# Designs tried in a protein design run: designed miniproteins, single chains, continued (3). Part 64

Each design is a single chain, and the fold is of that chain. pLDDT is the mean over its residues in the fold that is shown.

## One batch from the design tools (miniprotein)

Design m10206
Fold by ESMFold2-Fast:
Structure m10206 (fold): chain A 95 residues (1-95)
Amino acid sequence: MEAARREQLERKLALAQEALRLLREGISLINQASLLQDENSQQQIDEGKALILEGARLLAETLGLPFTQPVGPVEINHYLALAERTVAELSAQLA
């Protein structure tokens, strides 16, 4: 593989991995807050939503796709699946 192409794929992989991390952390925070419903739940929901938004935006930018704000579980799961697939595909290309 050419060095320039490899560097570009490695950069895309790093960004896709960060997007996946943000999406997973955001989903985890919202799920935990929904179960606990304590005095910190609203803060955790707000933080989780911010992480999901940032992860989805980063993934869309990394792939050159139009950004659509995820507003429900279907859209959130779509971005999660897209991030997981992107990481797997880029990792395979770099092997």
Scores: mean pLDDT 83

Design m10207
Fold by ESMFold2-Fast:
Structure m10207 (fold): chain A 73 residues (1-73)
Amino acid sequence: SELLETARRLLEVDARHYKEHGRNPSLAELAEALGVSVATVRRTIAAIQEAGRASPEFAAELEEIGREIEAEL
């Protein structure tokens, strides 16, 4: 899923930023890191949240991605 691939990239940027700066990135910092607009980041986050609410399978995949990223940091 392209949405899961994008979610992985968002979570990697967020986790790395938190490790380096002690805080979550702003929407502008996420947009810069991903090479997209702030509006695109907002829409993508909303789409990920909706997919997680609509699908237990999608939510489980997101949880696994989060665990993999945490283990790599």
Scores: mean pLDDT 84

Design m10208
Fold by ESMFold2-Fast:
Structure m10208 (fold): chain A 76 residues (1-76)
Amino acid sequence: SSADLLQRFQSLPKGLRESRARELIQQYKLGPDTDENVERFLQTVAILLSEGKSAAAIADRLGIPQEAIDFLLVED
């Protein structure tokens, strides 16, 4: 469920969320490799998860494959 995805995201250590976001920004060319862009990316994901969006909907909004969101949300 979307609530499970939000809980999973919030349970990830900040450093792990940031490193995974940076990898996705680089891989999918989602703008500059900057701390500001990483924070913007993670904030966008957090907002969409809080709105109950699915992994597929978040992926579509960001212009990346669903597998990228699955990677972001993988447990430790």
Scores: mean pLDDT 86

Design m10209
Fold by ESMFold2-Fast:
Structure m10209 (fold): chain A 90 residues (1-90)
Amino acid sequence: SSEVVKIVKEIVEIVNEIIKKMYELGVDESIINEIKEIAQEVVELVLNGKPIEEIKKKLKELIDLIEKYAGDNPEVKELIEKLKKLIEKL
Protein backbone atom coordinates (compact mmCIF):
# COMPACT_ATOMS: atom_id res chain seq x y z
CA SER A 1 0.00 0.00 0.00
CA SER A 2 1.03 3.67 -0.44
CA GLU A 3 1.00 4.12 3.38
CA VAL A 4 3.49 1.22 3.81
CA VAL A 5 5.76 2.79 1.14
CA LYS A 6 5.60 6.16 2.98
CA ILE A 7 6.47 4.59 6.38
CA VAL A 8 9.35 2.56 4.87
CA LYS A 9 10.76 5.73 3.21
CA GLU A 10 10.79 7.37 6.69
CA ILE A 11 12.47 4.22 8.11
CA VAL A 12 15.17 4.38 5.38
CA GLU A 13 15.83 8.08 6.19
CA ILE A 14 16.38 7.22 9.89
CA VAL A 15 18.59 4.23 8.92
CA ASN A 16 20.71 6.64 6.82
CA GLU A 17 21.08 8.91 9.90
CA ILE A 18 22.15 5.84 11.95
CA ILE A 19 24.67 4.87 9.21
CA LYS A 20 26.16 8.39 9.37
CA LYS A 21 26.50 8.06 13.19
CA MET A 22 28.07 4.60 12.81
CA TYR A 23 30.73 6.04 10.47
CA GLU A 24 31.42 8.79 13.06
CA LEU A 25 31.74 6.09 15.77
CA GLY A 26 34.27 4.11 13.69
CA VAL A 27 32.05 1.03 13.20
CA ASP A 28 33.59 -1.44 10.72
CA GLU A 29 32.71 -0.78 7.05
CA SER A 30 31.67 -4.46 6.61
CA ILE A 31 28.97 -4.06 9.31
CA ILE A 32 27.77 -0.75 7.83
CA ASN A 33 27.56 -2.44 4.39
CA GLU A 34 25.50 -5.32 5.90
CA ILE A 35 23.08 -2.72 7.37
CA LYS A 36 22.83 -1.03 3.94
CA GLU A 37 22.08 -4.42 2.29
CA ILE A 38 19.32 -5.28 4.82
CA ALA A 39 17.78 -1.79 4.35
CA GLN A 40 17.78 -2.33 0.55
CA GLU A 41 16.13 -5.77 1.04
CA VAL A 42 13.37 -4.07 3.11
CA VAL A 43 12.74 -1.56 0.28
CA GLU A 44 12.61 -4.43 -2.28
CA LEU A 45 10.11 -6.39 -0.12
CA VAL A 46 7.84 -3.30 0.02
CA LEU A 47 8.12 -2.56 -3.73
CA ASN A 48 7.27 -6.23 -4.50
CA GLY A 49 4.17 -6.14 -2.21
CA LYS A 50 5.48 -8.78 0.21
CA PRO A 51 3.56 -9.52 3.48
CA ILE A 52 3.92 -7.03 6.36
CA GLU A 53 5.11 -9.91 8.60
CA GLU A 54 8.09 -10.53 6.25
CA ILE A 55 8.91 -6.79 6.17
CA LYS A 56 8.72 -6.56 10.01
CA LYS A 57 10.99 -9.63 10.38
CA LYS A 58 13.64 -8.00 8.15
CA LEU A 59 13.34 -4.70 10.05
CA LYS A 60 13.85 -6.57 13.35
CA GLU A 61 17.07 -8.12 11.93
CA LEU A 62 18.19 -4.59 10.94
CA ILE A 63 17.50 -3.15 14.43
CA ASP A 64 19.21 -6.11 16.17
CA LEU A 65 22.37 -5.54 14.07
CA ILE A 66 22.39 -1.77 14.78
CA GLU A 67 21.89 -2.39 18.54
CA LYS A 68 24.76 -4.93 18.58
CA TYR A 69 27.33 -2.53 17.07
CA ALA A 70 26.11 0.97 18.06
CA GLY A 71 23.25 0.44 20.57
CA ASP A 72 25.17 1.96 23.51
CA ASN A 73 25.41 5.38 21.78
CA PRO A 74 22.66 7.75 23.08
CA GLU A 75 21.92 9.32 19.65
CA VAL A 76 21.65 5.86 18.03
CA LYS A 77 19.32 4.77 20.88
CA GLU A 78 16.98 7.71 20.09
CA LEU A 79 17.01 6.83 16.37
CA ILE A 80 16.26 3.15 17.18
CA GLU A 81 13.24 4.25 19.28
CA LYS A 82 11.97 6.32 16.30
CA LEU A 83 12.41 3.21 14.07
CA LYS A 84 10.45 1.04 16.53
CA LYS A 85 7.55 3.55 16.56
CA LEU A 86 7.45 3.60 12.73
CA ILE A 87 7.48 -0.23 12.58
CA GLU A 88 4.46 -0.33 14.97
CA LYS A 89 2.54 1.74 12.35
CA LEU A 90 3.04 -0.98 9.65
Scores: mean pLDDT 87

Design m10210
Fold by ESMFold2-Fast:
Structure m10210 (fold): chain A 80 residues (1-80)
Amino acid sequence: DELEEALEVIRKASEELKLSEEKVKEIERQLREHYETGSTEPPRGTAPDLSKAERLSKYAEGRSEWSKLAVELVWRNTGP
């Protein structure tokens, strides 16, 4: 299941960034909302933190678009 794989990506990426359990649950909620709408488009209007995006990209390499979105949601929730 691509959604379950993406949720695991959130957990691994969030652990690397030392995010709180509450923050992880919020990110998981955001991913589930995107999955329900069928959209893998990341949120607009936030400047990309390329250093965090690059560090976390390894968790989504070779995975579905949902796992790539999971990485995007994690770093967007940790900085500008």
Scores: mean pLDDT 72

Design m10211
Fold by ESMFold2-Fast:
Structure m10211 (fold): chain A 94 residues (1-94)
Amino acid sequence: MEEIKKRAEEGGKLALEAMKAVDEAAKIAPSITEFQRLLIKSALSAAATEKAGKNGKAAGKELADRAVALARRYLSDDPEAVALIEAEAKRILA
């Protein structure tokens, strides 16, 4: 119970930080649609939550790779925004 609570708190914090990173990337790439931003935000926050879960590192990596792929697809004209998402994905998986 205590271990599960600590992991849930850690996952929540990582997910919040991941969502903030996507919002910062969107400031650099204002052409991004709300839907595209929410897709990247959803994938990256899910990656943070899964990585913090029990044996979730592999699932976290799969979701982080998806978030990076979405960023490369939708933010291709803004390489600085893509780099922020890639850096956050690496931070989550570290």
Scores: mean pLDDT 78

Design m10212
Fold by ESMFold2-Fast:
Structure m10212 (fold): chain A 131 residues (1-131)
Amino acid sequence: MKLPSREEQDEIAAAVEEMVARGFDREAVRTFAEIMIAMGLSAETIRRALEVFTEEQIKDLAEIGTDTRLNVSLIRELHEEMRRRGLRVPERYPGSALELVADIALLAADGEPLSDVREMLELAKELLEKS
């Protein structure tokens, strides 16, 4: 994994401040961006994801990525349910909540339908609430 350059870090910081200026929760946007950086996403991908997601979706992704209840077994169950519903997910199972959030962000940045992204988030939230 390559750490972002100072210029890329400045670009990400500027994108975060732009979202906060639009009324987004600073802590949620920062947590989301930190997850994306930790998972090796480019500054361009992070910016695209921030532009695509609603404030509620960014909050949900930050909460999912930091939820200690989301273990490998729950991630596998979620991934299998997503595939059953015809949602486009990677063939590999995410090994962590951070990888799950990064995969959803990559799909959104790659132009996947926002309705499919919303369904993925709703499934993850429902699974965590049942646990």
Scores: mean pLDDT 75

Design m10213
Fold by ESMFold2-Fast:
Structure m10213 (fold): chain A 84 residues (1-84)
Amino acid sequence: MTEEEKKEILERIDKDIAELEANYQKALSDGYTKAAETYRTAIEVLRKAKEAVERGDFSTAASLYAAAGILKTAADIEYEREKA
């Protein structure tokens, strides 16, 4: 993997973290505690994925990134359930 590819991956992860942080704050403001807790966990997992990319551990980063995606989907479902 090139330094350019690594920088692009880090930028994409930072964007994904920012999106999850926005979703987390929205869930908190709406009082949807279950969705907020799951978004928070997704953010923590994605931050660990970023650390793995920074140290060149791309296998760990890929696994953590996939896990964060599943957690985001779970949080989105929880948000819609609490909204209803």
Scores: mean pLDDT 86

Design m10214
Fold by ESMFold2-Fast:
Structure m10214 (fold): chain A 80 residues (1-80)
Amino acid sequence: AAPRVDFPAVPADFSALQREVVELARRAVEAYLAGRFEEAERLEEKIVELMRTLSPADRERVAAWLREMGRALAEAVAAA
């Protein structure tokens, strides 16, 4: 079966832009796991561009969420 990723909880106080980055990151992970590497790369490029528009504080909070997502992805791949 395909790996199942238990994505970390999204903070309730995340802005619309922070939530957009989260959604793009989820889509990038799904594309990566499906072998759609070019789509995953394009989504990652969009994430980088959006992250540049965030305040430093908001960017750091999203970066922390992305690090937790990366750990969940690694665990899902290792369990598959």
Scores: mean pLDDT 84

Design m10215
Fold by ESMFold2-Fast:
Structure m10215 (fold): chain A 100 residues (1-100)
Amino acid sequence: MVTATITADRTPPAIILAAVARILAEHGATRIEITDPSRTALEAAVAVARALGVEASGTLSDGPATVTAEFPNEEQARAGAEAAKALLESFGLKVTVTIE
């Protein structure tokens, strides 16, 4: 399993965080863990991931939004993370991606 960690410098809108969860699931994520200061954004993103058959959990935090996704291989992890980063950056967020 390969892990992609995506960190945004600010809290994205709930619909955008949910779209990130969908993108990661569509790229083959098997598990998604989200931390965000917004309960509404967490609940929306977790619900979308679970509806797509992905194991998902959310944790409230007071820091920047972080999404950690597990993938079967590095190619899927990188493609999913880069697609999610592009979406977040299109809405003016600064995004860091780490693949492990």
Scores: mean pLDDT 85

Design m10216
Fold by ESMFold2-Fast:
Structure m10216 (fold): chain A 94 residues (1-94)
Amino acid sequence: MKLREEIESIPREELLERVEKMIEEAERLLKEAEEAFKKGDYETAARLAGEAMNLALEAVEIAELGGLPEELIERAKEIYKRAAVLMVEAISKL
């Protein structure tokens, strides 16, 4: 089933709540990745940053397809960018 068709079946309010929760989880993962990086645990930092990056990207895709507020899309994009940078830095330390 295509993602667009799945999104069309979900009420806008439920889509909004789902994306907000995804963004909050991505922010949590990014924070944990930053803490792991500070401790010199670059393997954990890379993994958690990668998870945050993937979740933020999925949030962007759902928000864009669902026509959700631009502020949510920009917030998810910012998390994606920060997570991608941290992941590359962590991998460079391995």
Scores: mean pLDDT 84

Design m10217
Fold by ESMFold2-Fast:
Structure m10217 (fold): chain A 94 residues (1-94)
Amino acid sequence: GEMAERARELAREALEDPSKGREAGEELRRLALEAEEPEDIEAVVEAALEMAEKPENAEGALLAARGALEAAEEKEIILKAIAAILRAIGALLS
């Protein structure tokens, strides 16, 4: 959906320009909290995991992953959000 496409765009922008990482993470957190569908929360988790591949984006990735965890109600998505948080923390400590 539109929200999932926006989440992917934000992750891509942060990977191309890490100076945008924190702002992207803050917007991704907002998108997760506004999400009506589990698919849109999963898109934010995927965006967080993608951003966490660059240590410079660790803070933004953590913000996005925390938002997804707060919004998630389904066990599978909750577990994916926890995994994204752990990946972001790992990147932050690198």
Scores: mean pLDDT 87

Design m10218
Fold by ESMFold2-Fast:
Structure m10218 (fold): chain A 71 residues (1-71)
Amino acid sequence: TNTLTVEVDVADGQVGSVRVFDSKGNEVGSASTVGGTASVTLTNLAPGQTLTVRFFVDGVEVLSVTLTIPP
């Protein structure tokens, strides 16, 4: 699979954001919302590519996940 969708869901009045980075530290996608859901969809990803996804709520990083795109 060569597509990745990432989302963050936050309460009304909260600021949510998601930022996606490649293995070199370059930002390849981001989205933000005030309440509700922010989503980012990345396409044309290489199999074996490693991405780091960082989630923020009210400007604070709450979760970071590293994942590898399957062959």
Scores: mean pLDDT 81

Design m10219
Fold by ESMFold2-Fast:
Structure m10219 (fold): chain A 92 residues (1-92)
Amino acid sequence: SEREEIRKLVEKYADKAEIEANSLEELAAELRARQAALAENAEALKEAAAEIEEAYKNKEDLEKNLSEEGLELLRVGANAAAVREIEAELKK
């Protein structure tokens, strides 16, 4: 189901952020708050958005070959991607 797919998506990203929530709306709000905190590095978020477009399909292979900086950008981008996915599902 769509809810099951969202649950797996948020578990994947929320575990890295140590998020606790009782609903998808609460989880999205917490992820937005964390994304806002990460937005202190606006340039890094812009780069992470570009990296995520490439890495979203091949992240496992890319993770093996990325520097620590590259891995940080993927984590930042993954949180942003999770927020967008959850918000899109909530709008359905």
Scores: mean pLDDT 52

Design m10220
Fold by ESMFold2-Fast:
Structure m10220 (fold): chain A 92 residues (1-92)
Amino acid sequence: GRVSLTLVADGKPLMGVYSGPASPEELEKAVERAIELARDYGLKKVEIELTAPTEELTRRAAEQIERIMKEYGLEVEAEVKGTRARITVNLP
C-alpha cells in the first residue's frame, strides 16, 4: 500500500518527505531524508506525520519507521490514531 510522510515543525506541516509504497527500503530512505531535512532546518526534533488509507497499513508502516529509527540508535515515540501516526525523535 501507499503511504505519505510529512515533516512537522511546531505542530504544523513543514514539507512532504515521501509518498509511495510502504516498503522497508523506501521507508528507510524517507527516514534518512526526514533526518537530513530536520538538520538542514536547524530542528532539534524530527516529527513525522504518517498517513495511509487503512488503520492496519498505518500501524505497520509506523512500526517499520520506529524500528528504523531505533536501529539508528535514536529514542522514538510513536502515536497511532486511525489512519494517521505521529512519530517523534529528539536529535542529538
Scores: mean pLDDT 83

Design m10221
Fold by ESMFold2-Fast:
Structure m10221 (fold): chain A 62 residues (1-62)
Amino acid sequence: DLEEIRARLREAHANPERYSVEEIAELLEALGHPRELAEAVARAIKARDPAAAYAIVREVYD
């Protein structure tokens, strides 16, 4: 269920301490993102670095 996955990703952004890098990466992969991108974005979210997460997404989808 895409909506449930999106809701979990929103919670991970708000409370990254509640999720592992692997859990966040799995949510991103479930939304159709490549594994390498999902892991990089998950690490940026866990590090609370939204600029790095945004830069990674722009580099792939721009």
Scores: mean pLDDT 74

Design m10222
Fold by ESMFold2-Fast:
Structure m10222 (fold): chain A 79 residues (1-79)
Amino acid sequence: MTEAEKALEEFIKNYDPSKKMPEILKDLQKVFEIAIKEKDKLSRTTKINLLSIIDYFLRLPLPPEFYEVAKKAKEALEK
């Protein structure tokens, strides 16, 4: 299991709908940053799951800094 897979599992496990959106986005940004770093180590299933999450969030009105990280993660994982 990669560090990106662990970070994604921790994000899902600790997902709390009562959290403010900025806190949720901060946690998700960490997952994307790890996924970019480990792009060549990720399984196809993990890449598909992460791309689905990225595509969902890219449809939302996001802070520019989060949008840039999400977009970079998408480009890295589509390789």
Scores: mean pLDDT 76

Design m10223
Fold by ESMFold2-Fast:
Structure m10223 (fold): chain A 81 residues (1-81)
Amino acid sequence: SLEDELFEALVAWASTHLSPEEVALLRELAERAFRLAREGRPLSEIVQWVREELARAGVPEEHRRLAVLAIALMLQELREA
């Protein structure tokens, strides 16, 4: 499915830019974000939630910015499909 392809692309991209621990966290957050998007939650609320969860986990600001942007782009693709 498109969702599975986007998820695999996100994880592959993250594996080249983030630590293994950050990739594992991003994987969990992306799965929940994709579910929330399919349930009709506003993308702005989902993106804000991801930002807050990454910050709570102590992910550095530069890595948080990258991860949030990647998830936001994937969520937008899901909504346009």
Scores: mean pLDDT 82

Design m10224
Fold by ESMFold2-Fast:
Structure m10224 (fold): chain A 93 residues (1-93)
Amino acid sequence: MKEKEEKRKKVYEKLKELLDEVLKEMPPLSAEQQKLAEELFKEAEKEFKLSEEEKEILRKASLVYARVQGDPSLAELVEKKVAEFREKVDAEL
């Protein structure tokens, strides 16, 4: 197999894990935040040619973004999880 393709797949798997962990620690999304996330996802999907894996990541990222927009203090949680993600990627790849 191609090393670059395997590395990309591992990064995407870790990124999905990161987004799931962040969403688990966040409070439930309001109806307005859920709608904002869906609108952001649809706009990006229409504008960019995304793979199914990239669509899954974008959908989860849109939910995180919508939640942070509703409560900016959650940005610190996201920053902490992103730092932990970079450390994991550097250790495993």
Scores: mean pLDDT 74

Design m10225
Fold by ESMFold2-Fast:
Structure m10225 (fold): chain A 95 residues (1-95)
Amino acid sequence: MEVKITVPKEKAPGLKEVLDMAGLKYEVEEVGDKAVVTITTESPTGYKFVQILKKLLEARPDMDPLEIYELLVKNIDEINKMSVDEAVEFVLSKL
């Protein structure tokens, strides 16, 4: 399974650190002032995590990816019970 996340180039280092901590494989392509990060995962749990992360970064491009990751980890037990869209709304309510 493959997910692409586009972030401002300045946010790419933080996103890479999140993906490294999560043990996910990724490739980064710089396109102008943006970075396109292609994430590959064979885990349904990993795929769900990356979809939530993508939607949160798209909804809150002002936030540091590491801060979003910290909120996801802190609330992981609740997030695991939710759909992707429910988890996104839940985390956004805490931001």
Scores: mean pLDDT 84

Design m10226
Fold by ESMFold2-Fast:
Structure m10226 (fold): chain A 60 residues (1-60)
Amino acid sequence: HMTREEALAEVRRRLAELDPDDREGWLKLFSEIVERVTSPEDLEAIMAEAQRLLAEKRAA
């Protein structure tokens, strides 16, 4: 299981390397985070940050 800090670091690292058009890569990452993070509050925070970073990367 991942802590919030570990999951946020993993999301930021992998989002930086993923192509914004790679839908499979994004879905795979989100699926892995959902499976590894057991706290609903931590999961919501991580998913919100991931969506924000993805939107920013697509807007760039």
Scores: mean pLDDT 75

Design m10227
Fold by ESMFold2-Fast:
Structure m10227 (fold): chain A 97 residues (1-97)
Amino acid sequence: MKKEALEEMERLVEESERIGREALEKKWSKEELEKAMEENSRLGKEAVELGTTAGLPSSLTSGYALRIVGGTADVVIGLRRRKREEEKRKEELEKKL
C-alpha cells in the first residue's frame, strides 16, 4: 500500500515535470498550454488526495505537491513566452505595413 502510493507520487511528479519541460521547450499554442495547466493542477490534487488516503506524512505529501507546483510555474513561463512571441510577430508585421 505505502510503496504503491510512493510509486504513484513519483509518476505524478514525473508527468508534471515532463509537462513543464515541454511547455518551455516546444512551441505550444496558448490552448495547449492552458490544457497543460489544467492537467498539472489535476496532478497536484491527485497527489494531495493520494498522500492523505495512503496516510503519508504531511511533509512528504507537501513535498510532492510542491514539486508538481514547480511544473505549473514552468507552464506559466511558457504561456508568457508565447504571448511575447506573438506580440513581437505583430510588431514585425506592423513595420511592413
Scores: mean pLDDT 74

Design m10228
Fold by ESMFold2-Fast:
Structure m10228 (fold): chain A 108 residues (1-108)
Amino acid sequence: DFERDRELLARIAEVLGYPEAAEQIRNAKSMEELQAIVEALVAERVAELKAQIAAEDPSASEEERERRAKRQFLIEVAKAALEVAKELGLDQSEIDVLEAGLAKAAAE
């Protein structure tokens, strides 16, 4: 369901701290528009994370910065998705399993 998928992505963007992107997502009229908005948000956040990593570790190669930025972004998205899943009434036992998995991934 396009409308449901659109609202899920908008909620995730909101939790990530991008309310303007969430509004753009809610106003998307097609999967193509939705994909373009999501790709733009991903590119912007990955660029921000790469700049932060470059400032913290100037010795890191561009490939290492890209890898670290993408890893951090995936963890942020997973945490936001879990928060949205709780809001949507996912079973507590399923939430507990997902939280344990995220805690393990973040500790690596």
Scores: mean pLDDT 78

Design m10229
Fold by ESMFold2-Fast:
Structure m10229 (fold): chain A 92 residues (1-92)
Amino acid sequence: MLEDLTRILRKLAQDLPLSPEDLERLREIMRFMAEHPEEGKRLLVEAARELVREGVATEEDLRAAESLSDEQVREMAEAAAAMAEAKLAELK
């Protein structure tokens, strides 16, 4: 899960197109994070930390992830899942 989230976020940060497989996996991960926002926050922080190490994200992005409440994680994850689902519908 963490590796897939980090890979997808890396693509998004670089404005690279997501494949249908990436969108399906993103939707799955975001649904999980909406149901488990505490674990979702941990995944976001770990992914952000790795992307900062790679120079793809900033320390400000990491701090933003660390500052999210469980409610904000849930809302963001629900929105991201809906976005991924909409993009999947557009690909056909």
Scores: mean pLDDT 83

Design m10230
Fold by ESMFold2-Fast:
Structure m10230 (fold): chain A 81 residues (1-81)
Amino acid sequence: SSMDELAAELEAELARLAAEAREAIQNYKNGKMSREELEAKLRELRARVEELLARAQAHDIGEVATRAAILLQELDRILAE
């Protein structure tokens, strides 16, 4: 269905954003990225995850919305360190 296609699209985008966040965190831990560069990248990703969450909520795609909210919580935790 079109809703299944949208859910798959949003899930793929969420996975991509999560991978970019993990890469940025790893680069920071390895000394390849400054704290300021990490924070800038995570704030950029956070904005994209917020947009994705809004889309998932607008279309009642609860599983994707829940997973996006968890990623936002993880990004906020790191930004608060």
Scores: mean pLDDT 90

Design m10231
Fold by ESMFold2-Fast:
Structure m10231 (fold): chain A 79 residues (1-79)
Amino acid sequence: SMEEIEAFLKEARERGEIVRKAAEKSTDPQVREALRAIASLAELGLDEEGALNVLKKVFHVPDEVIEEARKLIEEVRAE
C-alpha cells in the first residue's frame, strides 16, 4: 500500500540522518566521504550493512575506512 511505502521511505530518511550525523563526528576526509555515500544509499532504501557492503565490494573502499564508518554510526545510534 502507499502507506507502507511511505513508512519505508520515512525509515530510509531517518537512517540517512543518523549516518549524516556520524559524518560530522569524523575529521578524516575518506571516512566523511564514505559516510556521505552511505547516507545517500540509505536514503535510497538500503540498510547500513547493505550500504557498507556496496562501498566495500563494489567501490573497493579500504576495510579501515569501512570499520571507522561502522563505529561512528553505532556511536550515533547509542546516543
Scores: mean pLDDT 85

Design m10232
Fold by ESMFold2-Fast:
Structure m10232 (fold): chain A 100 residues (1-100)
Amino acid sequence: SIKGKGVMSFGSASIEVEIEAGDDTIRVRLEALGGGPEAVDLAAELLVRAFPGARVVERGETSAVVEADAGSGVAAQVAGVIAAIGAAYEAALKVAKEKG
């Protein structure tokens, strides 16, 4: 299994991202650190759109959990999650720049 953690900033908002890749499942936890919960909602929706088979399994006011079924190989799992997180981050930055 592979586990990673990081922080992403979206204008005045910040999200903590925790990725846990198992044998058959990838789990991404999102938590708002400041600036409001809408950045978490945006990141969760973009992850579901960008990563095939991904689904939101938990939503709180300041948190979300997204799970995806991993097909085969730990490297493919990690690459897919990194790509989805990157897409969510980039799209959120574009929205923040447009509003600010």
Scores: mean pLDDT 66

Design m10233
Fold by ESMFold2-Fast:
Structure m10233 (fold): chain A 82 residues (1-82)
Amino acid sequence: MSDEEIERIAKFLGVSKEEARAYLLYQQGKSLEEIAKELGISVGTVRRLVKRVQEAAKKKYEEMVKKHPLFKLIHDLLEKSA
């Protein structure tokens, strides 16, 4: 994956370029140990980076639901079923 693609993903999710890179390797099916070796960091650091991206993705999804008319409609429909 190109550096430009990693930077775009990082900006979209509001995470660092390093966090985005770790997450993309994880999504490609690499183990935490393999990612740690490739990035020269600890397995614990990789786990933290992946978790931060997952949290950022959830936050971005919630923001999109609130700001996008279609997502807001879906969210409102789900809440009205309560």
Scores: mean pLDDT 75

Design m10234
Fold by ESMFold2-Fast:
Structure m10234 (fold): chain A 94 residues (1-94)
Amino acid sequence: MSPLEKLEELANDPSLSPLEKELARAAAGAARVLISLGQEEEARKFAEEMLEAIKNKDYEKALELLRRVAERLPDPVLSRLLLHEVDQLEKKLA
């Protein structure tokens, strides 16, 4: 199973917290965008790092990884939307 498929499974896992499912869903979405841009290796590495951060309950690391991907997206609309989602998730940790 690919790291992206594992993120998609985590997004639908009823045993995970709402925050963990939202992080997995955001990560899966970001990875799919990277794949659509031809950045398949970057998408795989990002998905693997996100899976480990969620597994370790390192939510600060998960948010940092999402923010870095968002900032590197060439589409300013997608970048802004993902950054807004990261900001909303960060507020749920406070």
Scores: mean pLDDT 83

Design m10235
Fold by ESMFold2-Fast:
Structure m10235 (fold): chain A 83 residues (1-83)
Amino acid sequence: MALEEAEELARKAEEAIKAGDGKKAVEYARKAAEALLKAGVAEADALGVVLAAEVAAALIEGDEERARKLIEEGTARLAALRA
C-alpha cells in the first residue's frame, strides 16, 4: 500500500537526518512524497515533506541562508497549490 511505502521512506529520511546525511534525507523524502501522491494525499502536503527534508539538509550543511530561501520559496509554492 502506498501509505505504508511512504511511512517506510519517511523513516529512512529521518534516519538519514540523524546520521547527518542531508542528501539521502532529501532523496528518501522525495520518494515518500511520490508514494503519498499515489495514495491520494494532497500535493501541498507531499511538497511539505520534501521542503522539511531540504531545510533540514541545508541546516546540517550549516547553510542557514539556503534554509531561509527554501522556507520562503516553499511557502509561496504551498500557497499557490492551495489557491
Scores: mean pLDDT 79

Design m10236
Fold by ESMFold2-Fast:
Structure m10236 (fold): chain A 92 residues (1-92)
Amino acid sequence: MKEELLKEVEEKEKEAKELYKKAIEAKKEGNELEALKYLKKALEAELEGLKAALELAKAEGAPQEVLDAIEARIAEVEEKIAEIEKKIKELE
């Protein structure tokens, strides 16, 4: 149902926001590895939220331009996650 997808989007946005705050705090403390790990978790939460948003947009009959924009953002976030994972491995 649309309500379940909307709730998932909202919950994932909240999760990502809290994880981004933790990444910023770790960076301020000079803990680069911890900051990158929180950033990765934030991006993973954002990715799950974007996938739910894509399904919601499809269910609502959104125009192709809207679907294309969400799919492009999903691809961008997946690339960022891969870059952060590589950086984490280099620091471990």
Scores: mean pLDDT 86

Design m10237
Fold by ESMFold2-Fast:
Structure m10237 (fold): chain A 87 residues (1-87)
Amino acid sequence: SDEEAFLEKAREADALVAEVLALIGQIKDAAKREKFLQRLHDIVGEAQEKLKANEGDYKKQVEAIEELIKKLEELKEEIKKEIEKEK
């Protein structure tokens, strides 16, 4: 169902946010840590606004979560590259 698809994607996004936060915590440069935290905040905030605007439309909410997951995966890869540069 659309609701089951939404809940599954929402759990995936929540897990990915936790992974990104853990990776940001591994960055040694305080200014870079703050920049990545701000980007995470902005990405999540944009997704929350889209979810609220599409309340009651699970199909559009799934699309909003899929966009969030894509942006989080891109951010995760950037953070991993930054951590590798600090080794």
Scores: mean pLDDT 88

Design m10238
Fold by ESMFold2-Fast:
Structure m10238 (fold): chain A 90 residues (1-90)
Amino acid sequence: AEAARLAALREQLRAAPPEEARRLIEELGMSPEEVRKLVAEDIAEKLDEIARDFMIELAERRGLSPQELSENLGVSLATARRIVEEARKR
């Protein structure tokens, strides 16, 4: 059951455009890091772009500081600062 669910999710992320894949990740309430662990490496580049956009939106919506974003998503503080800066440029 779980293995079949993960396989289906992987195929959906592979087939979907970046915008749709991002929406799916957001809808499932999963962190980009969690999704990356569940899918094949061949879509890792696509997930990196989606992860960036998702983290920007999360920072905007929840008003997270760079430190809070780093702690919640397991990204480096430098990456978290960049994401928050991009959110502010909106």
Scores: mean pLDDT 63

